# Designs tried in a protein design run: designed miniproteins, single chains, continued (5). Part 16

Each design is a single chain, and the fold is of that chain. pLDDT is the mean over its residues in the fold that is shown.

## One batch from the design tools (miniprotein)

Design m16528
Fold by ESMFold2-Fast:
Structure m16528 (fold): chain A 113 residues (1-113)
Amino acid sequence: SELEEGVKKAIAEAFNISEDEIAVVRLPATPKEIYEAAKGKKILVLLYEPSTDFSKLSPAPLILLAMGVVEQVIGIEYDPSLPVEEQLERLKEQLSKPQYRNLKGVIHLDVRE
């Protein structure tokens, strides 16, 4: 997917790490899928749509972060009906801000606007 590849590249550039150290998972996803994607990765990126019911989301990303399996979890809210290029430009702009690059734990970014 152009969005998934673009997100991986933007995160790699912002955090100064290899694209190979980043896992990108589209929600909904099972705990097993999230765990398998996160193995050997430093950053776990979760892509989700605005309609996502967060009360039904797996705690797996937070468990992986708490266990030190991953160093960072990044949630990205995207709209599949909007142009990918514009959403990637907004992601890069948000990631250019020091507050988002220096946080450890969970970061939430909205790239629809």
Scores: mean pLDDT 76

Design m16529
Fold by ESMFold2-Fast:
Structure m16529 (fold): chain A 62 residues (1-62)
Amino acid sequence: GAKEAARRAAEAAARAGSAAGAGSMQWDLITEGAVEKGREGLAAAGAGDAAASARLMQEGGE
């Protein structure tokens, strides 16, 4: 259902944001905007806002 899909999207966004934040962020500061979107997605997922998390990851993935 929609709620289950939103939960999965939030989990995926949190994992991607965590991986990006834990990675070698400094190797290319020009692309830091994508990492920042991932971190914002992780924070939104942690706050229980699955929709905002999914949206931020979608914007960063464009």
Scores: mean pLDDT 59

Design m16530
Fold by ESMFold2-Fast:
Structure m16530 (fold): chain A 82 residues (1-82)
Amino acid sequence: SSETEKLLELIRKRMEELGSDYLSGQEVIDVLEEADISQELKEAIIKEIYEAARRLGLSVEQTMFSLSEIESLLKKAEKKLE
């Protein structure tokens, strides 16, 4: 939960810096690379992002996520590691 909270703060900061309410899957992955969270959690989140893009028939660069959608992806990834 603390790792997920740290990551959400970085995501919010990136959205503010870009002046956007959405991030591409690639932009979320870029934030993950700078985040102080476990490698296992990073890999789990990246898998969820790729799976979301795959379901839409889009690349991770084309798939856009709102803050609430990102929060849902983080919760799914964390739950799969339990």
Scores: mean pLDDT 85

Design m16531
Fold by ESMFold2-Fast:
Structure m16531 (fold): chain A 94 residues (1-94)
Amino acid sequence: MEKIKEIKELFDKLLETDPARAGLAVLKAISIITGKEIKNLEKLEEYLREHADDPEFREFLKQARDGILKMIENGEITDEQVDEILKILKEAAA
């Protein structure tokens, strides 16, 4: 339960300070959950930076975060996957 709060707080901090990094963290979290590799990270980062100030894009990132948190609450994500997501968020926030 405390890990869910930490993920939310780290994501909210990233979204306020660097929305492109918040977007990358969401994509990396989805990659961990699905086991699928993210291709063309540099092009995705450019796209995220270009759309970082779009209110609809920011709202989408918040919805994606809430979806991930819901999956953790429902036990659809393993503890190991949650720990890896936390590591990514902490590294992105540093």
Scores: mean pLDDT 78

Design m16532
Fold by ESMFold2-Fast:
Structure m16532 (fold): chain A 94 residues (1-94)
Amino acid sequence: SLKAQADALVAQAKALRAKGTPADLAAAGRLYSEAGDLYDKMGDLKTARKLYLESSRLFREAARLTPDPVTSGVYEIAAGVSELVARKLEKKLS
């Protein structure tokens, strides 16, 4: 099911977060955004929004911990995209 797939992605993302490297935090951010997309497809907009906000937060943390300005910039863009999606979902919920 889409829910089982999304929940598995969230579990994997939590394990990556625990490692705490910039690359692992960015990978966790990607998995949270993928899980958010699946919850959006299921019509659970509240959970989708929460997952996209987690994604944005993790990408910003990865960017701040990344010394390479190009890689840091890529993570900041990914964070901005996830935040914009969360903002769109918030408007649908209001």
Scores: mean pLDDT 91

Design m16533
Fold by ESMFold2-Fast:
Structure m16533 (fold): chain A 96 residues (1-96)
Amino acid sequence: DAAEEKARELLAEAAKAVSDFQNAVYEAMRLRDEGRVAEGKRLVEEAGQAAIETTRRQAAAARELGNDETAQKLEDMAAEVERLQADTLAILDAAE
């Protein structure tokens, strides 16, 4: 139905943003191997921020629609991006 379709759309947009961030993490690790650590750090910071903002925007939209379950899943996704971003930046800092 329309509510289930909208929930799928919100989750799909968040999943895409998270996927783009994960690709940025892989690229940052390649840049680290090439000695381009500072560029990798900027890429992870920018892509991570974009993914967190997108995922939280989708969570707010889900909450506005009264879909608290989907909103919580989206908030959990944002928290996981924050954790992965912090862990990745720590690895890149250690390589510098």
Scores: mean pLDDT 88

Design m16534
Fold by ESMFold2-Fast:
Structure m16534 (fold): chain A 90 residues (1-90)
Amino acid sequence: NEEKLKKVAEEALKLVESNAFDDSLSDTTRGYLIGASGALRSVVDNPVKYAPQIAETLEEVAGLLERDGKTDLAEKLRKYADDIRKLFEK
């Protein structure tokens, strides 16, 4: 479970970081992406301790991305949030 949590967090982190400086996004959305990247780094470093909070963070960022027209990216982050939640509970 810990290694799976770390892998999902690494994939989400890569996706978040690749989009954090997209000038087509609002300042608010970019700020949340930067915040989410920090939170995901914490999950990668200590998955069991930080994973319980990350799913909500990813869902918040996904909502902002969807608002800015990045629907596919939002859906990917929501899937990562769901995967993390299931791995933490099971």
Scores: mean pLDDT 81

Design m16535
Fold by ESMFold2-Fast:
Parts: structure tokens; sequence; C-alpha cells
Structure m16535 (fold): chain A 70 residues (1-70)
């Protein structure tokens, strides 16, 4: 939805995330929008453990989700 696209655009602009990493974040945000929060958390945790997301970026995703009501 429009909120997911806004989060992804801000992550690209502020943190320079590449298209592959943004696709992973999109998957997690779409799961969260469906109420599948455990699956969304697992997707983000895997990306973090693989070194694709820093703690700062994970915190930014959580903040943006809260600000936009996801």
Amino acid sequence: GARIEEILARLREEYGLDDETLAIVREALELAEQGRYDEADRVLLRAYLEGRLSPEIVNAISRLMRELGL
C-alpha cells in the first residue's frame, strides 16, 4: 500500500538501501500489513543476522511502521 512505498522510499533516501534489501523489507512490511507480525519479524531478523540490516536501520523500520500505523 501507499504506507509501505513511503517507508521504502525513506529507507532508500536516508540509508541508501539497495533494491535487493528493499525487496526483503517490502516482504516484511506486507506480512505486517496482513497481521502476520511473527513472520514479518522473522524476515527482518534473518536479514539482520545476514548483515543486510544494521541495528540503526531495524530501529528506523520500527519507528516508520509506528509513525504510519503499521
Scores: mean pLDDT 85

Design m16536
Fold by ESMFold2-Fast:
Structure m16536 (fold): chain A 71 residues (1-71)
Amino acid sequence: SMRQKIVALEVAAAIIAMSGEEDAAEYARELTRKMAELGASREELRRLAELVGKSNKEAAEAMREAIEEVE
C-alpha cells in the first residue's frame, strides 16, 4: 500500500540521518519529496524532520525546505 511505502521511506530517512553520510541532507530532501508524492501529509513530514533533526540538523533543514516546495 502507499502507506507502507511511506513508512519504509520514513525509516530510510531516519537511518540515513544516523549514518553521518556526506550526502545525508540531499538524500533526506529527495526522500521527503518522494514521501509527499506518495501522499504523506505536511504535518507527518514535519514531525519526521523534527525526529531527523535530533541526529542531523542539516538533513532536517533540507527536509523542511522540501516540504515548503510541495504546493
Scores: mean pLDDT 79

Design m16537
Fold by ESMFold2-Fast:
Structure m16537 (fold): chain A 68 residues (1-68)
Amino acid sequence: KYQEAVDRFVKELSEAMKLGDMESVKLASETQRKVLEALKQGKRDEAIELLEKGAKKIKEMVEKKKKS
């Protein structure tokens, strides 16, 4: 669950970094901050959802960048 969400997020971030997509890197940093805050509050399920949403958003941005 959590590890799977982390792996997906890391994979999408890695692709964004290879393309030099700084907007995706910025989004990833913001997502990481929100995930850490959720974990500090004991909201593990919320942290998982934030990772999944972040990964999907980064994937969309990367696919858009590849078409440009």
Scores: mean pLDDT 79

Design m16538
Fold by ESMFold2-Fast:
Structure m16538 (fold): chain A 53 residues (1-53)
Amino acid sequence: SEQDKIRLQLLATLYQAVADASRFIAEKTGNEENLKAAERFQAYADQLRQQVE
């Protein structure tokens, strides 16, 4: 449904924001856990974007 597409797009945007923030923290601190978190949330965002195409 159209509502489901909107929901998936918003959720993808939120996961992208978390990925970007986690990468920023990793770059500032050198913490590998934040880098892994960034990779994970980026993958979630990418999967959701695929569903709305």
Scores: mean pLDDT 86

Design m16539
Fold by ESMFold2-Fast:
Formats: C-alpha cells, structure tokens, sequence
Structure m16539 (fold): chain A 66 residues (1-66)
C-alpha cells in the first residue's frame, strides 16, 4: 500500500503538470513517510506546498510545480 500510494501520487502529479495545473491535492495514507511523498513529488516535477492530516489519519498533500 505504501509503494502504491507513492506511485499514484507520482502519476497524478505528472498528469497535473502535463495539464498545466498550478496545484494538485492528493490524499495518501497517514503511514506514508513525508520524505517519500516529497521525493515522488520532486521526481514528477512538483513540490510539496503543504500536508494536512485529516481526521481519518490520511494526509492531504498539496503540490505545486517546482
């Protein structure tokens, strides 16, 4: 699940960047390390603007073009 969540974030970030989006919010499980999230975003050409923990324990990650 951890690797799959990071892969999905990477794919969505790449799609958003290709579409010319100026921001994207992705939900990932709370157990995903923030460093893995930042790395995937960076590899996709985006940067983590912010991370908010939801009441369910998931993370709402906001990405912007780097």
Amino acid sequence: MRERAVEELYERAREALAAGEDSLTVRVPGEVPREDIRRAAREAGMEVEGIVTTPSGDLAVTLVPA
Scores: mean pLDDT 81

Design m16540
Fold by ESMFold2-Fast:
Structure m16540 (fold): chain A 100 residues (1-100)
Amino acid sequence: SAAEEVFEAALEVHEAGQRVLDLVRNKASKEEILAEVERYIEALRRLAEALRKLGVPKEEIIELLEAESKKFIEQLREAGMSEELLKEIEEKLKELIEEV
């Protein structure tokens, strides 16, 4: 069902986000962190599409993605990510939201 797709996509977003946070905490390379961030962005794209299929209005999907992105950036900052890398990730997330 569309509701099951949303649940599965939301779980994938959570798991991908945790993998990025773990890499930051373990001081992984910039290359490894950015590769996992790309997987997180793809999970967010799948969540947006699942919400769209469920009939959630575009404005509400954008609001949800903005809230999730803001939470994720704050978690990365608290985990010790550099402001330069945070800014790069914020720009990628903004581009994703503009595609919705």
Scores: mean pLDDT 89

Design m16541
Fold by ESMFold2-Fast:
Structure m16541 (fold): chain A 87 residues (1-87)
Amino acid sequence: MSLDELLAELGKLMREKEKEFKEAAEKGDVERAQEILEELKRESTELLEQMRALARTPEQRVLVGVAEHEFRELLEEMEKAVKELEE
């Protein structure tokens, strides 16, 4: 799998999990929202590790850094939403 393919797969995964998370949150299903968050963490970690291994040029390292930043921002938003639902 190429770096571009991994970037596309991570983006698709993040969009899919965000949609599932919003549906669980709208239903007040805190347990399901937490499950989705843990699935995103697990699956994204593997993809990011593969992307780092394939990033050989400065340009490729920037692309991976952007992907890591986008993932972190989504993760922080989802974690905050779960805490607010538990409140």
Scores: mean pLDDT 84

Design m16542
Fold by ESMFold2-Fast:
Formats: sequence, C-alpha cells, structure tokens
Structure m16542 (fold): chain A 84 residues (1-84)
Amino acid sequence: SLNEEEVARLEARREEAQRILADPSASDEQRAQAYRDLGEYYLGLGDFDKALAYYEKAAALAPEDAAIHEDLERLLRLKELAEQ
C-alpha cells in the first residue's frame, strides 16, 4: 500500500511531468521521461489503462530506451494475463 509520503512524492512527480509536457521547448528525452513518470503515477493508483497509454507515448519518443520498453512490455504482459 502507498503511504501518505509516497502519495505526496507521486503527486509532486506528476506535477513536474505535466509542467514538462506543457513546455513546447522540452526535448523528446524530457517528454519521454515525463510520460514514463505519469505512467508510474497512474500504475501506483491502479489506473492500468492510463499507465499503459503513457508508457506507450514514452516508448514512441525514446525508441532506444531499454528501461521504458521493458516497463511497457511488462505492462502489456500483465494486461494479457488479466484478459486470459
């Protein structure tokens, strides 16, 4: 379970990610990391569909980032298992 301090850290990270995504001068690397952070945030809240959508956006912007692709592949496998 997430405690109040962990929730506060996730909220702060979400706010920072949204600021980066609202900035038209942000790099693709910064946007990919921001989308990954939003994916982690929604995964922490149990919103699997939003988490998956944000990880897919991150992977599209950073096709060579193994960590983002590993996270996306893990989420896709969890979705397949849930759908049986």
Scores: mean pLDDT 82

Design m16543
Fold by ESMFold2-Fast:
Structure m16543 (fold): chain A 95 residues (1-95)
Amino acid sequence: MEEARIEEENARMRELWERIRAGDEEALREAAEIIAERIAEALNLDEEQRERMLEIVYRLLRLAYEYYHDDTDATQARLAEEARPLEAELRELLA
């Protein structure tokens, strides 16, 4: 049962990544929820940490989504700057 679930979730994640590249914003949210849930479960995060993890993952994926739709130099520079504090906060939560 567990192995079949993992395979199904992995297949779903691949499909979601394809949909994200195609511009499906709903797929972005769904991918963030799956990733955040896996991390929270693996690390036994409390409710507050889980909420923070979901927010960080969603924002990071949203920056990637914006890049796939608008890969101008201006967007690339802005996304790099916005990603730095989120990556730092993620490292603090995982420390």
Scores: mean pLDDT 74

Design m16544
Fold by ESMFold2-Fast:
Structure m16544 (fold): chain A 70 residues (1-70)
Amino acid sequence: SEVDRILEELEAMMRAETDPETRLLIGINIGMLLIMRHTEKDEKELERRARKLFDKTRADVAARRQKKLA
């Protein structure tokens, strides 16, 4: 499913991340996605929320990397 794909991508991002604080952020967002999978009964709404969380996680990680490179 799209949700499972997003979960796999987030887990891969967490494994590849070397910064402990950024890794923790990704881990928290994985936890949020797992809670959403358990509580959201509408598949389309779950996919919408999962995509939004994934996009936010990617943006937050990119912003943190940009600050460390500057």
Scores: mean pLDDT 84

Design m16545
Fold by ESMFold2-Fast:
Structure m16545 (fold): chain A 99 residues (1-99)
Amino acid sequence: MMRELATELGRAVREGDVERAKELVREIALLAGLPEEFAELIAEKVPEAIEALKAGADAADIAALAKKANETGDKELIALTIALTLIASGVQLAKAEEE
């Protein structure tokens, strides 16, 4: 279930369907047991996360952001870190299915 949603998220991102990517990120967050308000905040970070990944943000950049989010407790940074992680994972899963 979660893997299938993450794969669909990767396809939506690769197709440039930002609205579908936002809906899938929200659905994944809700299934993971996150509150609705926070799931919506994560979904709103999807365009920013896609832009960061296009600009060359890698696993080390995501890890550095996650560390800062954990140290500060900043909900905006936590939401962005989750969006980046889900999109990066989804894109990798979508690519693996095409290979």
Scores: mean pLDDT 83

Design m16546
Fold by ESMFold2-Fast:
Structure m16546 (fold): chain A 68 residues (1-68)
Amino acid sequence: TKELEEAVNKLAARLRALGASDGEVEELKRKILNKDVEGAAKILAELMRPRGLTYEQALKAVEYLVSL
């Protein structure tokens, strides 16, 4: 949906601003768009680990995104 595309693009921009590489961000976007919730959550948790994001929190965030 348009809402999913906008949310994913905002997440991508935020992650790049936090120092994630283009390759990491594109892999995350691919997992989200393919509805690979567990795969996307693992990548998001890894990228946001220095900021204290847990896998469980990442999983809930990705589940919300794929519901859009």
Scores: mean pLDDT 83

Design m16547
Fold by ESMFold2-Fast:
Structure m16547 (fold): chain A 80 residues (1-80)
Amino acid sequence: SSLSFLNRLDRGESSEELLARLETLSDSQIIDAYTLVKHGVSVGAAIRAAESLPEPIEPSKYPKEVIEEYRKALEEAIRK
C-alpha cells in the first residue's frame, strides 16, 4: 500500500502509552487513525500520523456510534 511508508513513524510505544495517546485524539483523528490501520499502517504509526494531520473544517459525516466502533477497534489493535 502507498500508505505503508508511514510505518516508519512507529516507535514501538507500549500498549499503555498508545492507549494514553488514543485518549487525546479528536473524533476526526480517530477516523484518520482507523482509516490508516485499515490501509496496512501499524496502530502506533497511525496514531502518530493522525496527531499531525489537520482537523477537517467541515463536521465528519460519521455518526457517534461509528466513531466509538473505530475507537474500540484501535484499542483492540493496541492490545493485540
Scores: mean pLDDT 76

Design m16548
Fold by ESMFold2-Fast:
Structure m16548 (fold): chain A 79 residues (1-79)
Amino acid sequence: MEERKRASLYTGHAISGIGGEVEMEIAYKQGDLEKGKEHTELAVESYKEAAKLATPEQGEKLLKKAEEVKKKGEEWVKE
């Protein structure tokens, strides 16, 4: 019951992170820098939220993934 809610939230945030990363790349490739930045921020936030619900080891990997997505977004944006 409670454990199912935690697992569902974790899975949802992890999938949202992946989806946000894909949408970020699509937006930047289309030249939509504002949309790309929005999706970059959502992907980073989603991975960080998933990390809070994960085991310490998995959380560390998810935080690393959030940092990678942030760097990728910065490479697409002139700033």
Scores: mean pLDDT 77

Design m16549
Fold by ESMFold2-Fast:
Structure m16549 (fold): chain A 92 residues (1-92)
Amino acid sequence: EETEKNIERAERIYEELKKAVPETIEFWKSKGLPEEEALQVAEDIARAFLDIMLAIAKITGDEEVVKKVEELRKEMDEYFAQLRAEIAARNA
């Protein structure tokens, strides 16, 4: 039950991070950053949050939460790879 709640919390944080990505990109573009640099800022922020979540999960020793956060990190990596491909295609 505690493990389930921690997994649900991790998934909720992940969804909020994912929603913040387009907003972060648009904000930095509005400040004159190239789109690829704005994307890198959004990725660095998202990775930092997921790294903190993973570190906390490892400290607590909850292997199921650790596994879930590692899966979310992989999903985030794939999401940013897709965004880079879309930006590259749009600017070609």
Scores: mean pLDDT 84

Design m16550
Fold by ESMFold2-Fast:
Structure m16550 (fold): chain A 100 residues (1-100)
Amino acid sequence: MKPKEIELPEEAIKKANETLKKYGTDREGVSEAAIAAARAMADHLPANSIAKAKTETGVEIIISRLGEAGPIADVGVMVFEPPDREAKAATAFALSADLA
């Protein structure tokens, strides 16, 4: 399975940064940043694709949509913030419910 790699649009990265500033860089802020970025990309994230981005705060976001989604959205999000492992705990949150 080889997803197509694309870049997150600037608006998605900006929204993620703003979310991090609003909630801080704690676990909840990182999770919301990933969700915000995924939402901004949801409509142009085709099946079998992956997008990578790095926010100005150093948060690395990977959003992927792999395989055949069928009636359910298959979107995975991983967020890495090197100094904060608590943020990592929120990283592998499934966005299927969020993206619908």
Scores: mean pLDDT 54

Design m16551
Fold by ESMFold2-Fast:
Structure m16551 (fold): chain A 81 residues (1-81)
Amino acid sequence: MYSYSSGTLVLIDKHTGRETVTFPDRPRSDDPRVRELADEAEALGKQLGGSGIPVGERPSVEEMVEQLEQVIDALKESLKR
Protein backbone atom coordinates (compact mmCIF):
# COMPACT_ATOMS: atom_id res chain seq x y z
CA MET A 1 0.00 0.00 0.00
CA TYR A 2 1.75 3.04 -1.29
CA SER A 3 0.55 6.16 -3.04
CA TYR A 4 0.90 9.84 -2.33
CA SER A 5 -2.60 10.52 -3.63
CA SER A 6 -4.25 7.87 -1.42
CA GLY A 7 -3.44 7.90 2.26
CA THR A 8 -0.92 10.70 2.52
CA LEU A 9 -0.39 13.73 0.31
CA VAL A 10 2.87 15.63 0.60
CA LEU A 11 3.94 18.79 -1.17
CA ILE A 12 7.57 19.86 -1.10
CA ASP A 13 8.66 23.45 -1.56
CA LYS A 14 11.42 23.54 -4.19
CA HIS A 15 13.02 26.65 -2.67
CA THR A 16 13.17 25.45 0.93
CA GLY A 17 12.88 21.69 0.44
CA ARG A 18 10.27 21.43 3.20
CA GLU A 19 7.14 19.36 3.29
CA THR A 20 4.33 21.88 3.15
CA VAL A 21 1.11 19.83 3.01
CA THR A 22 0.44 16.39 4.41
CA PHE A 23 -2.77 14.61 5.36
CA PRO A 24 -3.98 11.00 5.23
CA ASP A 25 -7.40 10.44 3.70
CA ARG A 26 -9.48 8.73 1.05
CA PRO A 27 -11.16 11.41 -1.12
CA ARG A 28 -13.76 8.98 -2.49
CA SER A 29 -15.60 7.87 0.64
CA ASP A 30 -15.72 10.71 3.16
CA ASP A 31 -15.98 14.48 3.04
CA PRO A 32 -16.41 15.99 -0.44
CA ARG A 33 -14.41 19.00 0.74
CA VAL A 34 -11.47 16.75 1.52
CA ARG A 35 -11.83 15.16 -1.90
CA GLU A 36 -11.61 18.54 -3.64
CA LEU A 37 -8.68 19.62 -1.48
CA ALA A 38 -6.91 16.29 -2.06
CA ASP A 39 -7.35 16.63 -5.83
CA GLU A 40 -5.97 20.17 -5.78
CA ALA A 41 -3.09 19.24 -3.50
CA GLU A 42 -2.30 16.24 -5.70
CA ALA A 43 -2.19 18.46 -8.78
CA LEU A 44 0.19 20.84 -7.02
CA GLY A 45 2.32 17.92 -5.89
CA LYS A 46 2.62 16.63 -9.43
CA GLN A 47 3.53 20.09 -10.67
CA LEU A 48 6.41 20.25 -8.18
CA GLY A 49 7.63 16.86 -9.39
CA GLY A 50 5.83 14.61 -6.96
CA SER A 51 8.77 13.50 -4.83
CA GLY A 52 6.12 12.16 -2.47
CA ILE A 53 7.64 11.79 0.97
CA PRO A 54 4.79 10.41 3.10
CA VAL A 55 4.44 11.50 6.70
CA GLY A 56 1.73 10.37 9.10
CA GLU A 57 0.40 13.75 10.12
CA ARG A 58 -2.83 15.60 9.45
CA PRO A 59 -2.83 19.39 9.74
CA SER A 60 -5.98 21.41 10.33
CA VAL A 61 -7.67 23.21 7.45
CA GLU A 62 -6.14 26.46 8.65
CA GLU A 63 -2.62 25.01 8.79
CA MET A 64 -3.15 23.36 5.42
CA VAL A 65 -4.08 26.73 3.91
CA GLU A 66 -1.00 28.33 5.44
CA GLN A 67 1.26 25.54 4.16
CA LEU A 68 -0.33 25.71 0.70
CA GLU A 69 0.18 29.48 0.74
CA GLN A 70 3.88 28.89 1.34
CA VAL A 71 4.03 26.62 -1.72
CA ILE A 72 2.05 29.14 -3.77
CA ASP A 73 4.25 31.98 -2.53
CA ALA A 74 7.36 30.08 -3.62
CA LEU A 75 5.80 29.50 -7.05
CA LYS A 76 4.84 33.18 -7.33
CA GLU A 77 8.36 34.24 -6.42
CA SER A 78 9.75 31.85 -9.03
CA LEU A 79 7.42 33.29 -11.68
CA LYS A 80 8.15 36.89 -10.71
CA ARG A 81 11.86 36.24 -10.82
Scores: mean pLDDT 52

Design m16552
Fold by ESMFold2-Fast:
Structure m16552 (fold): chain A 77 residues (1-77)
Amino acid sequence: MLSEEEVKLLLYKALEGKVDPLEVLETIVELAKKGELSAELAEEAKRVIDLLRDLGLIPEERAEEALKLLEELIKKK
């Protein structure tokens, strides 16, 4: 299981080009589906995914799917 700190590190590494942004997106979607993301971490992930999409580093369709899941987690809190 990834800690909150590990997830944040993955998000930042994706922005720095040190890790595959699609791998990070996949990890965030997996954690969201398992209910392992806090609302605060979901908000952070949403901001990073939105930026990765704007930079063209992840596909629009995949970003939209992830953002919808993250919004649901934020609302459930």
Scores: mean pLDDT 79

Design m16553
Fold by ESMFold2-Fast:
Structure m16553 (fold): chain A 57 residues (1-57)
Amino acid sequence: SPKDRAFAEMRRLVQQVPDPEERLRLAQEFANKLMEAKTEEELQKVIDEARRRVAAL
């Protein structure tokens, strides 16, 4: 499903974070946002935000 693909991509992005505590916080934050997302557009916006935040670390 689109949600399953989004969770897989989020996990791939978050596992690039070197600090274990920051990794856990980001995983929890973005898992919650993905669960609240109702459309494929909203799922993509969450993934785009996760990608930007991981890149900024």
Scores: mean pLDDT 86

Design m16554
Fold by ESMFold2-Fast:
Structure m16554 (fold): chain A 114 residues (1-114)
Amino acid sequence: SAAARAQLTAELREAGEAFDKGDYVKALEHLARALRIASELAKQGDPEAIERGVVLVEMAADIFEKAGLKEYAEELRKLADEIRKHVNDPEKAAQYLERAAEVVEKAAEILKSK
């Protein structure tokens, strides 16, 4: 929906602002929400949501590297590659985006506990 696309854009903007301020937890929380929205839009057949989803996953991987979570960064990059392979399979692309959101949420919780 147009509302979901607007929300995705808002979450991405908030993630970027938090990242620029060095607030990695807040950046990851906004990225996780953006990834869940991208997954839902991908299920609805929005190809732009799949392309945006890849960018979101790569952004989260960069944050993980800066935060010292190298193994999680590697997992996200593998998920980004899987999303790229399934750009013409909306259901599979959505499943990988949902998995990426779960990885991002777990990393945010780890960083909060430090």
Scores: mean pLDDT 85

Design m16555
Fold by ESMFold2-Fast:
Structure m16555 (fold): chain A 64 residues (1-64)
Amino acid sequence: SFDDIVRETVEKVEEVLKSLSDPDEINQRVGELISETLARNPDLTEEQRERLIQAVIRVLNEGL
């Protein structure tokens, strides 16, 4: 489900934040992860893609 995709992506972002301390490296890794997730889920609507990106941005802003 879309909720499962969001949860899995957020969990991976949290792993990146736990492993890396440099904001530039974090941003690069997270950007790659978002791109890969979107590529693996081509059936996501534009609204779902925006919600996924917003969820990731929220985690980054709260975790940094």
Scores: mean pLDDT 82

Design m16556
Fold by ESMFold2-Fast:
Structure m16556 (fold): chain A 69 residues (1-69)
Amino acid sequence: MPSPEQAHQQLLELVRQAAEAQRAGDLDKATQYLQQVRQLADETGVYPTGDEIADVIPELTALQAAMDA
């Protein structure tokens, strides 16, 4: 298992990648990065804080709505 420190750093990197992909209009990549964040968080029990994902939350809400349609 990765250490909590290592897992947290990986989560932050994936969140940043998801934000960048979403900003670029690449919703497929954004979704894949977000799924990786969720999987890693569930596996390690380490979750990003609300502040760390604040920049992506509005875009993620729109993405989730679009994917559910």
Scores: mean pLDDT 68

Design m16557
Fold by ESMFold2-Fast:
Structure m16557 (fold): chain A 100 residues (1-100)
Amino acid sequence: SKEEEFELYVEISLGVMEIAFYQTAKANNLDINKVKEEYEEFKKYVESLLKQYKEGKLSADEFLSKIKEKLDELEKKYPQFKSILDSFKKSLEKIVDEYK
């Protein structure tokens, strides 16, 4: 289904972001455990929104808007992740545009 493909692409994008988070944390001498906690919280939030989307409780545009807000919060806490967060945002915009 389109919903299953949407979920798959979002999950793939999350995996790419996870790898980049740990690489950037190491490069910037950040606490890996703290970065892992931030990523896991973000992932849980995204998966909660994916569930709402699949249940018809949230539109693709609403999904994107909520994730963008969360990405902006993360960027304020960790400016070092700006490029990674921007890449994820662009991937998500492309996915949402395809599955509107």
Scores: mean pLDDT 87

Design m16558
Fold by ESMFold2-Fast:
Structure m16558 (fold): chain A 97 residues (1-97)
Amino acid sequence: KALELAELALLLVQNAKRLLEQGAPDETVALQLEAAIDYAEKALEVSPEKEPIRRAIEYARLALRAVRAGDREKALEYAERAIEYLQEAIRRLQELE
């Protein structure tokens, strides 16, 4: 459950990053980040590896605030950080299989 939820969160943050790079509307990017945060929060509840998921949620929330503020450059940086932490969470969860 935790691995699948973390993988869904990663996919959604990666989609948000791609949409930012392509100049998609802020609301479209925000929807992807909101969905990513929801899946990451669900992953956090069931995960034994909580710290990297918490960091991913923090950076995804920062990316969402940056998007809503119109700061697309900071949003991209924060999304990249969220991706790094979700990848670390997935790596650790895979080692527990």
Scores: mean pLDDT 89

Design m16559
Fold by ESMFold2-Fast:
Structure m16559 (fold): chain A 66 residues (1-66)
Amino acid sequence: WTEEALNLVRELVAEIDPELASKLTDEQLKLVAANAGLKPDAKWEDIENREEVLERVRRALDALGL
């Protein structure tokens, strides 16, 4: 996982829950990203539909009990 990809996932989580985003470890961000179907080298320019990705991230957080 790139630092850019982890920062991207943290920003997506922050749009849903800013407090949770500040508390998640890099390992937890990797799990959220993988469950949301994001690539280890994900970049903002790769996200064509932000709302769809946010819904996938929200479902990933729910599935992980975060």
Scores: mean pLDDT 79

Design m16560
Fold by ESMFold2-Fast:
Structure m16560 (fold): chain A 60 residues (1-60)
Amino acid sequence: SMEDLEKALALIQEDPHSRPVIALALSLLGYTGPIDDALIAALAAAKSVEELRAIIERYA
C-alpha cells in the first residue's frame, strides 16, 4: 500500500545503510526476494515513494 511505502521510505532515510533497518522496511512491503548490496545501495539512494516502488518491482 502507499502508506506502507511511505513508512518504509522514512525508515530507510533515517539510517540508509543499516541492513537491519532495510530488512525491516522490506518486510513491511512484503518483499521476500534476496537482499544484496546492490539492492541496499539502490534503496539508500531512493528519494521518493515512486523510486522505492520501482526498485522493489525491479528486484521482485
Scores: mean pLDDT 80

Design m16561
Fold by ESMFold2-Fast:
Structure m16561 (fold): chain A 74 residues (1-74)
Amino acid sequence: MSLEEIKEELLKDTEKAIEVLEEAGKANGLSREAIRALLRSLMDREIAELAKKYNLSEEEVKELRELAERKIEE
């Protein structure tokens, strides 16, 4: 799998996680900040698993973290 395919998959996973956690968070009275903290925690774990699975370099891992963080901060 190419880095671009991994980035696309991570972006889709991040968008899905945002949708699910925003809906669940609203149902449970969570703040936006609490939801964002949960999203960051989930994406950190996902990126760590992708790095292990695909033997990603530190530079590639940094790109994935920056991509996920930008999406979460939107």
Scores: mean pLDDT 81

Design m16562
Fold by ESMFold2-Fast:
Structure m16562 (fold): chain A 82 residues (1-82)
Amino acid sequence: SELEKEAEKLIEEARKAYQAGDWDAFVENMAKAAAIYYKLGDKEKAELLFQILEETLSDHPDREAYLAKFKEIFEKYLKELE
């Protein structure tokens, strides 16, 4: 329950970062939210957040770097939630 609230806060912070043009914060908050959903057993939501990131970055020159950063943060944060 508290983890669900944290994931929702991270998504809201990601949305704010995106609107501010802060791509680093956007990717980090999306990755952490995805890790929480995965930990809670909601793999569908975790996958959806990654798809949103892929689509949002489709025309970005640093797309591959940000996708790699998402995966790295996702894996690190998922381990921290053990």
Scores: mean pLDDT 88

